# Designs tried in a protein design run: designed miniproteins, single chains, continued (4). Part 27

Each design is a single chain, and the fold is of that chain. pLDDT is the mean over its residues in the fold that is shown.

## One batch from the design tools (miniprotein)

Design m12908
Fold by ESMFold2-Fast:
Structure m12908 (fold): chain A 82 residues (1-82)
Amino acid sequence: MEVVEAFRELARRSLSSSPEDWETFREIMKKYAETLSVEELKEIRRALEEVRREALEKGNEEAAKALSELAEYLDKLIEERG
């Protein structure tokens, strides 16, 4: 539960960031995700979809794309480890 909240908060705080900051954020989150269980990865995947929707509602297409790429990476980890 705490892990999902941390991912959600970091993703939301990055919504106003530049594309370069989003690339850095994505790399950090990818490395952290590698340490998580499949169940935690699935919960984070859902949280990222929520934040992606918020980004689209606010017109931040760049943030939405970055979150989609991160979600694809999480899906790959779930498939490889499930």
Scores: mean pLDDT 73

Design m12909
Fold by ESMFold2-Fast:
Structure m12909 (fold): chain A 80 residues (1-80)
Amino acid sequence: SEALRAQLQDALAFVDRALEELRRSTDPKEQERIAGEALTKVLLLPDVEVQREAIQAVVASKTPLEAVEAIRALLRRRLA
């Protein structure tokens, strides 16, 4: 679906911005907030497989930065 592809591209742009903010922040609470916003954005996508893989990526990650990088990689694979 072209509509889903556009939503995935919008989510990727949001996650790319979240990664830039995370790399500039040293505050753990701010890092958790940014990562939570990135996850929430992806969970709003009408793609159950992407939602499931995003949750698994976050659970497997040790840090907010790792979680958001894993979400970014997931979205990039879905758009390829």
Scores: mean pLDDT 88

Design m12910
Fold by ESMFold2-Fast:
Structure m12910 (fold): chain A 95 residues (1-95)
Amino acid sequence: SSDDVDLLRDNVKSLDNMIDYLKKNPTTGNRLRARGFLGQVLGDIKLFIEYLKKTDPDFAEKIQKKLEEILSIEDLLEQLEGLRDLYQEMYDHLS
């Protein structure tokens, strides 16, 4: 729905804002806050994948595999950028 598409767009913006803020303000405290945000984003994306499994199972499998690759990234900024790109891909697919 348009509301689901708007939510995905807003999640891309939130990730872009976090990435930009962390690049400009690379303090230990801000990295710890970004890790907390990462935990919330991972919870949300798992719910989106469960929704996609019911409506578009082939796309859900593709997104799940990309998520597993992103979770193997050790660098916090690269992991956040990977999640941002994953949300953008979901937005582009559903819009």
Scores: mean pLDDT 85

Design m12911
Fold by ESMFold2-Fast:
Structure m12911 (fold): chain A 74 residues (1-74)
Amino acid sequence: SAERYVAERLTLIGAEEDITLAEEGKIPKLRAVSWLQVSVVDLQTILETSSDPAIRKQARDLLQRSQQVLEKLS
């Protein structure tokens, strides 16, 4: 539905902002880890529930970036 599509897009925008702030070192490490752990769960949920190829591609790209940052912060 259009409502689901809007919700998925807003989730992806929020995740990208949090990932970018963490990648740029603009937030403290403990906050970055907490926010990215939430983003990983949200992005995995989108990949399980969305059939839209563009949404799925963006979610996969953001999930990979989240995991790379989390590994660097461990």
Scores: mean pLDDT 87

Design m12912
Fold by ESMFold2-Fast:
Structure m12912 (fold): chain A 69 residues (1-69)
Amino acid sequence: KEELGELVKRLEELLRRAEQAGDTAMAARLRRMISVLKKALESNLSEEDRELLVKAAQELIAEAERRLG
């Protein structure tokens, strides 16, 4: 089970890496996703909405790891 809090931590680490690499476009996308997930952690989302958000976050993580690695 992927928890939104764990995804936020992974995205924050990738954001640091993107900033260190000077990838401003990826950093902006990561910041936006972190903001959305933090809002979701404070909100009572449906199971379906949570699953869609988790999938979107995981896809961005995979793209960021490919681009920064």
Scores: mean pLDDT 82

Design m12913
Fold by ESMFold2-Fast:
Structure m12913 (fold): chain A 88 residues (1-88)
Amino acid sequence: SELLEEIKELVGEERFESVKDYLENPEKLSEEEKELFRVLFETSEDEGARVLSAFMLRDKELLEELLKELKNEKLIELVKKLIEELEK
């Protein structure tokens, strides 16, 4: 999908392949894996890693907080698409 292609561009091919199954099936994420993504969201200096982490958690509130902080238009557009995906 277009959304998955944009995420792949954001995180790079190797990281995308490692998370692809969870991007398509977020319910497969364990509580331990969710905690790791929460930590990455809070501690990462990489905006792309924070965007990915919020989406992996399916946390609309974290994605909406990112919209307030992000200045990169391409990342803002991606986050809007991710929020729309979570509303389905």
Scores: mean pLDDT 79

Design m12914
Fold by ESMFold2-Fast:
Structure m12914 (fold): chain A 60 residues (1-60)
Amino acid sequence: GKLREAARLGGASVAAVSRAVRAQVAKGMSREKAEDGVLKAAQAAPDLSPEQFVQLVERA
């Protein structure tokens, strides 16, 4: 699904991307929008390190 694709593109683990999605959902974002957001971030910022990618999606 979207989490595996975002993890592959961002060089992060599926667990890390899943934590980022849960953090956004906890802030009031719908799960669908949170998953779309992390995938879009991975597609738009391929030059980020895995650590920078995870930080970006956790703060967005």
Scores: mean pLDDT 72

Design m12915
Fold by ESMFold2-Fast:
Structure m12915 (fold): chain A 99 residues (1-99)
Amino acid sequence: MDEDNVESAIRGLGALLQALLDEATKGNYGAARGLRHQILMMLDGAASVEPKEVAKRILEETIRRAQELLEEAKKKGNDYAVLLLQSIIDHAQQLLKQL
């Protein structure tokens, strides 16, 4: 993957994470779950297809952004958004251990 594609992937994951929090904040938990599934699929793809250093960068940036949004979800009292974001963090951390 070239550098532009890596930056685009990180930006896309960040946008999906934000959309997940926004949908969960609206009470649209079906859409939030769908976005979680899409994010997990993208992380699995990155870990399986990309060189280890590129996969590590994508996973670490996803964890960082998800942690920021998880703190926002906590401040809003949205326990379901916290649960979804924590599951994404846990999945990305597990993928990092397998690299």
Scores: mean pLDDT 87

Design m12916
Fold by ESMFold2-Fast:
Structure m12916 (fold): chain A 100 residues (1-100)
Amino acid sequence: MEVVVIRIVTKDAPDELIEEARRAAAETPPEAQVVLAIVDAGSTTGDAEAQVEAYRILVERHGIDRVSAAAVETADTSPAAIQAALDEAVARALARAAAR
């Protein structure tokens, strides 16, 4: 059984993202998967998706195999819109975990 823990990061600094991934992995049980949501609120430029791909490569390179990343971009900066986008990313991550 996979347990998914979600954390929000809003930075594009690789060192800060790697440290957040290590902290998230250390704080979750060894049997759990971690999903980091990279949030770019007020933007639809696709920059968050590019950052997710770069981040995924860096996480794999550093041996953090229990962490995945998801892009969350929304032009509506309301808390409800951001939460809805996060909920969708969580549901997608759980569906992937169940399929493994």
Scores: mean pLDDT 62

Design m12917
Fold by ESMFold2-Fast:
Structure m12917 (fold): chain A 78 residues (1-78)
Amino acid sequence: MLSDAQVQQLVQQSLDNIQLSDQHISQGDFDTAFQHLDQAMQNVQQLSDNGHTDTARRLDMDIGVRQIKAAIAKVFPK
């Protein structure tokens, strides 16, 4: 079971990686964006494994949106 401080740290690290992925998507650096999304997914898995399933599910949805956005932008560049 994670402490409240550990949960907050994992949530913050996930949000930071999502924000970095958004920056790299806007720069056209999709491979780096996918790396940051993969790091966020690892933190989400730790939250899920420790019973924070609702928090993990919300973060997973946010990550999924960025993964789709990056994939579309990579295949259909302007």
Scores: mean pLDDT 84

Design m12918
Fold by ESMFold2-Fast:
Structure m12918 (fold): chain A 68 residues (1-68)
Amino acid sequence: MMSAAERLHHRALADYAVAEARELLAQGRRDEAIATAESARAWADANITDEELRAEFHRRLDEVLAEA
């Protein structure tokens, strides 16, 4: 199981990935925003062992991509 500190860290990483993708979308850099979100999802699949937290990470990235 992940510690509370690890969960907070992973949520912060999701926040940063979402913010970066949104910034790229705001600049009209859609392909780069998609690549950033895909890279973040691949990282989550490789590094986040908690299924619920990994699903939350994916959901937050998918929310940004739905706005693209």
Scores: mean pLDDT 76

Design m12919
Fold by ESMFold2-Fast:
Structure m12919 (fold): chain A 113 residues (1-113)
Amino acid sequence: DPDRIAELIGELLRALLDRDVERAREATRQLQRLLSPEQAERVREALEEAIARLEAGEDPLAVASEMADRLQAVLQEEATRNNDSERSLQMLDIVNEARKREIVPAVQARRQK
């Protein structure tokens, strides 16, 4: 369900921006149920690294941006291996819309202060 994947990616990025580790884990758990076992494991590894970086005091905006990049790679790599260009573009669009909704406003708000 691409609409549910889009919703969960947005929720995950917002949770990371808010430093809400529990919400980020829940969004990731729900996202993993919609992915292949290989994709689910890679997303979990990316989340644990993102959480470790937040706990180390790194900038939530940088952590969320890197998480978005890793989600894009995971979602597009499998589609590209299967020669599914439509699915690859769909996954790119989903991650880009989440970036526009969650990350771009956070960058703009920081620039004004």
Scores: mean pLDDT 83

Design m12920
Fold by ESMFold2-Fast:
Structure m12920 (fold): chain A 81 residues (1-81)
Amino acid sequence: APPKLSEEELEKVKESIEKLAKEAAESTDPREQRTLVGLVVHEIKFLSKLDPELAKEMEKILEELLKDNPELVAEARAQLA
């Protein structure tokens, strides 16, 4: 069975996802933006194996943080599908 994350570890994952998503939104380099979105998606996919409900909440947070960048939202959705 996959290891159960503590509340502290879940908060750390959430903070990591939010930080990477903000860096993607603030980046002016399309390559850096795609790399950062890929990292966020990877963390969300990992989280979905441990806590699928929290993973869905993080997907919504990612879309909200990237709302001004529709190309990045589409990329994230494609990778999460």
Scores: mean pLDDT 77

Design m12921
Fold by ESMFold2-Fast:
Structure m12921 (fold): chain A 89 residues (1-89)
Amino acid sequence: SETVIGSPQTTTSATVTAKATLTAEYPDTVIVEVKLQSGGNVTTQVAEMKAGETVEFTAVMNSATSTITMTVRAGGEILGQATATATVT
């Protein structure tokens, strides 16, 4: 057959989960901010945490490669930051 069928552009999507655990060394409530950058989209989630708590953040990836940035703040001070790259196979 001589029929030409155009293939539409397909976006790869997957779910990624990031987990944060706060140590007992922080007596005050802290803010944990998780930023997922996937293609042109940025998704940000924040949670208030106390020492010893664990929080999971789940977001949808719209690109084969996405960057996850986690930032911990207390009283306006940045206590720590971690980054990870997530890839969809």
Scores: mean pLDDT 64

Design m12922
Fold by ESMFold2-Fast:
Structure m12922 (fold): chain A 64 residues (1-64)
Amino acid sequence: LDEAALRAEFDRAAGGRATLDAADLRTVFPQLTDLSPLVALMDADGDGTVDWAEYAAFVQSAFP
């Protein structure tokens, strides 16, 4: 995995924000029909958004 490319994708999807919401995640993962389980796995604090640490941890765990 290219961490720089992953970070660039996160920053682009976030549109200058520090976190991704469900709409941003659909842009990153357009092949997924239901993002609810993915958000639940990445959103460890339950605020409905995914920060860089949550996103990176999920990607590293799911795609080693």
Scores: mean pLDDT 68

Design m12923
Fold by ESMFold2-Fast:
Structure m12923 (fold): chain A 78 residues (1-78)
Amino acid sequence: MEKAEEHYKKGLEALKQGKYDEAVEHFREAIREFVKLNDLEKAIEVLDLYAEALIKSGADPERVQKIKELAKKVLEEQ
């Protein structure tokens, strides 16, 4: 759990500092670690923040929403 939470906290700090690419990377690792722990509720929560970081980095909101919905479905099927 500590490794997943460490990436989550680093992602939040990067997002706060406007370092959106770093936030995306940390949230991606946090999701991966929470999935390994079978903490799907936390993984889905971080997925929302990951989507926000992608949009703030200049990604198309419609594409990000479609990717988020697909990722949520994959996580729910684990």
Scores: mean pLDDT 81

Design m12924
Fold by ESMFold2-Fast:
Structure m12924 (fold): chain A 64 residues (1-64)
Amino acid sequence: SEREKIREEAIELARKGELEKALELLQSVGADPVAARAYVEAIAKGLSEEEAQRVALRTYLASQ
């Protein structure tokens, strides 16, 4: 799907260190800004997608 392609592109951008572009793509498909930033930063640090998702969720919950 289009959303899946955008998410995959955002992950590749994050791996290249282009965090702001990755963040813009994730937000374009409705991702929460706090969760999305934590996710792309975790991916850039070399975490797996599963680990990055857990970090994003924890960060989001702490921001509430």
Scores: mean pLDDT 85

Design m12925
Fold by ESMFold2-Fast:
Structure m12925 (fold): chain A 86 residues (1-86)
Amino acid sequence: GTTPLEEAIGHVARIGSILQNRDSMDFVRRGFDFHQQGRYDQAVNEVSTSLRIMGFDDMSDKVRTDAITNPYGVAMDIRDKYMKMM
């Protein structure tokens, strides 16, 4: 993606793919759909739910709190998480 929020969603997609969590990937797909529609609060809700069902509760909470106000920081934190899983 071209926006930090879209990058954050992409990094969650990578985590879901590594863990082979299909439900998480369905929530990520909805997150991309809402982002494309400019419905950023709903995109954040879908992505945070994706992280929670994978057991990343602290990161899910951070996404809900910070993704709109600090989308770059959130994207980098999620990227760091998936890079450590490879």
Scores: mean pLDDT 86

Design m12926
Fold by ESMFold2-Fast:
Structure m12926 (fold): chain A 78 residues (1-78)
Amino acid sequence: ERFLELQLQDLKERFNLPKETLIKLVEAIKKDPNVTPEQIKEILREMGIEITLEEAAQLKVFLRNLLDMDPNLLEKLK
């Protein structure tokens, strides 16, 4: 648990991602595992965060791996 929280904190610092944005991204990936980097970029845009498509693709892979590791990730983020 603490390790996952530390990784999420590091992600927040590097990409400046607030908790609400992380929740929306995790929900989108959980709902559709084939969500595109463009859709991830748009979700971040709604929250005032701009990243490249390449960064969005990397973020998708990272969050997907976290979800595969812990299916209850959404409950922990709430």
Scores: mean pLDDT 72

Design m12927
Fold by ESMFold2-Fast:
Structure m12927 (fold): chain A 90 residues (1-90)
Amino acid sequence: SSLERYLRELEASLPEPPEYLPGDLALAQDILDQASPEDVRLARELVEKSKQLGLSREETLRYAREVLKLPGEVIATLEALLDLEELQQQ
C-alpha cells in the first residue's frame, strides 16, 4: 500500500539526506542513457549487493573505486543509479 511505502521511506531516510536539484535527476538520466548495457548491469548488481550488505552510498562508491577499481564510466553509472534510487524514495 502507499501508506506502507511512505512509512518505509521515513524509516530509511537518513538524518542528513542529500539535497537534489531538478538538474541532478536530468544528469543522472543522461548518464544512464549513454551507458553501455554492460556498465548498467555491473552498476545494478553493485546496488543490489550494497542493499544486502547495508552499505551507504559513500561506502558503495568507495568499494567500487578502491577495492574493485572499476572504470570511471562504470562508477558514474553506479552514482547515477544510486542518485535515482534516493530521489525515488523522497
Scores: mean pLDDT 71

Design m12928
Fold by ESMFold2-Fast:
Structure m12928 (fold): chain A 72 residues (1-72)
Amino acid sequence: AAARAEALARHRAVMHEVVEWMNEEAARLAGEAEVVWGAPLADGRRVAVADTPEVLAAVAEREAALRAEWAA
């Protein structure tokens, strides 16, 4: 039971980190695309919000690539 609980907690933490990293990478890949930081969460975390279709497409591609790497 403890191992499963730890795996779920780690999965959620990794997903949070992946989303933040993907937002930063998508903005970098899109070049001039603006990334807007959303309101701070209760624990002080911020999530980048991409407003351009190019950045959103880059994020989707990166998520697919990361999922493939995780499967390997």
Scores: mean pLDDT 56

Design m12929
Fold by ESMFold2-Fast:
Structure m12929 (fold): chain A 100 residues (1-100)
Amino acid sequence: SELEEKLEKMLEVASTLDERSQQGLLQLAAKSIFEWALETGDMELAKKGLARLVEFAKEHFSDEAVEDLLAQIKRMIERLGKEANAPELTEELIAFLDEL
């Protein structure tokens, strides 16, 4: 999928950057995945993308930094989901992230 290809290219670039820049790119990627889910309704691919971001974070960051990043991503999803009036989609993605 084009989304998966773009995500992997972004993660390859992210792996060459400092932690702060990596965190920023992961947050931007999470936003793009959420916006894509809102546009397409493809929850399966959105969940796969978010899981890949969390996997990358766990490989590169401390447990505390991963927890903080997940909290930031969840707050962003809640805010954007409220603005888009998409409570069911928002709740499903947050519940998915809580299991990661």
Scores: mean pLDDT 86

Design m12930
Fold by ESMFold2-Fast:
Structure m12930 (fold): chain A 69 residues (1-69)
Amino acid sequence: MLEKAQEEMRRAEKKTLEEKAKTLPPDDAQFLLTASSEELEARGKTNPRIRKALEEASKASLEVYRRAS
């Protein structure tokens, strides 16, 4: 059931990013929700708020993967 696991991982990642966006300044929140994965990774290297949000989203995705395994 690879498709279901991938869907749950993406859902957890998106939910974490949406929750973090609610606590960020509007510019950072909009970027976090609308930027491509490549843009988010690049910005995360220079913006600690974006980096922290991506790190938490990655942890949430991995937790879903561990639960599915």
Scores: mean pLDDT 77

Design m12931
Fold by ESMFold2-Fast:
Structure m12931 (fold): chain A 90 residues (1-90)
Amino acid sequence: LAEEALELIRQAEEAYRQGDYDRARELVLRAIELALQLAEQGRLEEALRILTEVLRVGDRIAKALNDSQFGLELTKTTMRVLALLVDQEL
């Protein structure tokens, strides 16, 4: 899962560089879903690592596309991961 999510992020950065923004969005959303699954499994360090990379790449894509729906999906899933981190670590 963690390695798969990192590979999806790498592919998203490649798609972004090639101007394939639709593919880049799909790959970022898939990676953040894997981060949520890791958080639900209690693998919080791995989930946070993936989340950090997703936010870095996802922010660039959202700004390039001016895509409020994509930005909202990132925000909602980020809040879900953070809620799990707070509940389990703090």
Scores: mean pLDDT 75

Design m12932
Fold by ESMFold2-Fast:
Structure m12932 (fold): chain A 80 residues (1-80)
Amino acid sequence: MDQREEIKEQLEKYIKEMEEALKKGDIEKLKETAKKLYEMAKKAGMPEVAEAAKKVYNSENPTEEDIEAVRAALEAAFAR
């Protein structure tokens, strides 16, 4: 089975949940989702995605730019 596609789909789902949480001002849910994404990315061997997610999780005031950095890292990890 293609675990790579399953991981990509789940990580994209977490990014979407983070975007929704930020739009609603739900910073607790945003950080919780970022932590889940960080743990999954770390387990999947995606250090750039994990680092970007960790920045969101550890930020006092996560921004839309921080979420875009996670998306960019994910796209780069699956680009080749």
Scores: mean pLDDT 81

Design m12933
Fold by ESMFold2-Fast:
Structure m12933 (fold): chain A 55 residues (1-55)
Amino acid sequence: SREEEIKQRIEDLEKELKQLKEHAKTLSGVNLLVAQAEIDRIEKEIKRLKEELEK
């Protein structure tokens, strides 16, 4: 179902976010800024999907 697909997508994104946050701890300068932008993008997508799931 669409709800199961959304739940799986959230789980996958949360796993990617955890890995990216750990990787970002090893970065500095421009590389860190790029990683922070990707973290923000993934967090916004997770929030959007969770809001869609609650409707």
Scores: mean pLDDT 85

Design m12934
Fold by ESMFold2-Fast:
Structure m12934 (fold): chain A 92 residues (1-92)
Amino acid sequence: SAADIRAQIQATIAQIQMVIGLIQRALANHSVPQDVRDQAQQAIADAQATIAAVQAALQGTQSIAQLQAMRRQLQAMRAQLQAILARIRALS
């Protein structure tokens, strides 16, 4: 249902925000190459912009197709941020 997809979107946003916090903590606690730091900062900025846009869109009525597209975009972003976190941890 639309309500179930909205709930999944909100859960994915919460997970992205958690991963952002973990990346920020990892960058504070570890010395990493500048290119990795720059990539992480850019990915965080992109994620925050996307979350803001999705949250704004969720204030209105959305079709199932639009909700599914937003969910896919957020899931891809979560995976990218998790990969960045794993790379930072591997460099420690």
Scores: mean pLDDT 90

Design m12935
Fold by ESMFold2-Fast:
Structure m12935 (fold): chain A 73 residues (1-73)
Amino acid sequence: SWRERLEKELAELEAELKEKYPDFVIDPQAIRDKFRELGLDPSREEDYKKLEEIDPAFALAARILNLREQIAV
């Protein structure tokens, strides 16, 4: 199912974040602030790629939050 696929992607991204940035704390407000400060739109995939080039830890955290929100519904 689509949910199983998203759950697998979430687990992989969470593992990557913990491996590469073990001290990074996912703060939804800090992530929203980062998008706003950079003039990026969290509804656009292209802007996630731009964030990844600027700050890969925030980009990973943002993708994790997006997947969590999709799974929770």
Scores: mean pLDDT 82

Design m12936
Fold by ESMFold2-Fast:
Structure m12936 (fold): chain A 71 residues (1-71)
Amino acid sequence: SEERRKFWREIFKLAEEYLDELQKSKPEDIPKIEERARQKVRELAEKYGIDPEVAETAFLVALHILEEKRK
């Protein structure tokens, strides 16, 4: 479905923003960055009617793919 494609695009965008923010962050800011990312994933889950645990798994998959592309 087109909604599934939109969801994945937003998840990948969120994952890229998360990785970029971590690269620029101070160690003391990491917990806040992680909590912000978790909140945004939950918001996307609600927006697309997806189970929050499924959305969190999608976010982790996107992170793994992006990290592999950076090697």
Scores: mean pLDDT 86

Design m12937
Fold by ESMFold2-Fast:
Structure m12937 (fold): chain A 94 residues (1-94)
Amino acid sequence: STNERVAQLVGNRVKQVAEEKGPKALAEALKKAAERVKDVDPETAELLKKAAEYAEKGDIEKAAELVGQAVLTALNNGNYDAVQTVTEAIESLG
């Protein structure tokens, strides 16, 4: 689906940003994104918080998978503002 393709592209971008900017910077961006979306989409926020924890541990594959799941969840819920917040947080590091 289009939503699955978008989620996959964002997950791939997370891996690239982690390589270029480091896992700690990625974790901080994801944690801030989770705080910004928690009142609009708590399910997406929880996935982003878990992604940040995995990024802090250096598990970038798992962090990317969880960010992809967060984006897919937000898209399926129609929370496009949450998707925008996540993508802007990642791109702010690039």
Scores: mean pLDDT 87

Design m12938
Fold by ESMFold2-Fast:
Structure m12938 (fold): chain A 73 residues (1-73)
Amino acid sequence: MYEKTLTLPVAPGEAELVSRAVRVAARHLEQKTGVKIEVETRIEGDTLTVHVRSENKEVVDQVLAAAQAIAAA
């Protein structure tokens, strides 16, 4: 199983919105690929920590890339 953690600065007041968007993106990817994806998020002030686990490394990397794109938007 592949596991990675990413810590992202988010715009003030947007941590919950970004967290939700990341979880939605992960579920969408899980449905498209058929690969189980486990996502845990933690909010600490204006910082979002995303933990991703899957049997597929490419899927883990795709979720983290999506999280970075969402946080940057």
Scores: mean pLDDT 83

Design m12939
Fold by ESMFold2-Fast:
Structure m12939 (fold): chain A 78 residues (1-78)
Amino acid sequence: SRSADVDELLERAEEGLELARRGVEERDPSLAEEGIRFLEEIRRELEELGVLTEEFRRRLGELLEEARRLLEEARRLA
């Protein structure tokens, strides 16, 4: 169902943020860039499904902002 698809996409969003965190830990900005791409793809998929609510938009925006901050940090450490 659409609801199950949304739940799977939100779980994958957390995986994207975890990739960005690993980019900092491993001093590899490519991992953080991959995490950001995952989050942006998930946002697009939710938007295409017509289920990108204000709450989901806010949560994904927060995850994207954190991932971008982590990318900046990983680039500084690389």
Scores: mean pLDDT 74

Design m12940
Fold by ESMFold2-Fast:
Structure m12940 (fold): chain A 70 residues (1-70)
Amino acid sequence: VREEIEKLAAGKKRLSISDAVRFFVETFGLPESKVREMLTKLAPDGYISVESLIAIAETLAEQQKLLEEL
């Protein structure tokens, strides 16, 4: 997850909401509309930091594993 985000960022410290939405849709299979709504609340200026994106993605990956085991 971290490596995929770092590759997507290509050395940038921030990503657009559109790039972040695409990453979450492709990686976690979440509906685009729900991901965009969530990220817009966290980054209303249209940019999300790479570190915040990594933290959110790692949390979602852990929650997904727990849900799949239930």
Scores: mean pLDDT 73

Design m12941
Fold by ESMFold2-Fast:
Structure m12941 (fold): chain A 58 residues (1-58)
Amino acid sequence: MEFSEERLEEAVAFARERLGGPASLEELLNDDELMKELFSRFQIPEEHIEEVARRLEE
């Protein structure tokens, strides 16, 4: 899928700041407010949430 790498990096940075560091996919999915921000504010599609989580735990 053609997706903005810059937007993905912004989403990862936002999630990392909100969660206070590296986090698993499960921790990401359990934060309803963060998930809303990723979908609405950053427009991250569902299939790219796993990519956000992979970058968060690295």
Scores: mean pLDDT 76

Design m12942
Fold by ESMFold2-Fast:
Structure m12942 (fold): chain A 62 residues (1-62)
Amino acid sequence: MLKEGEVVRVKEDTFAVNGKVIPLKKGTELEVLKVHEDGNVLVRNLETGEEGLLGGSKLERL
């Protein structure tokens, strides 16, 4: 299970949402900010600083 403060990467090209669509390429490194009970994860893009929600199934541990 993912946990807050963990660094993860995107398994496949996808997108996060935060009032807008935020494209995420396979291999993008993200920090987990919050894991929601529904399996969605709030993440921060370590390169851009953008935050957004996506399904935890699209993320893998480093």
Scores: mean pLDDT 82

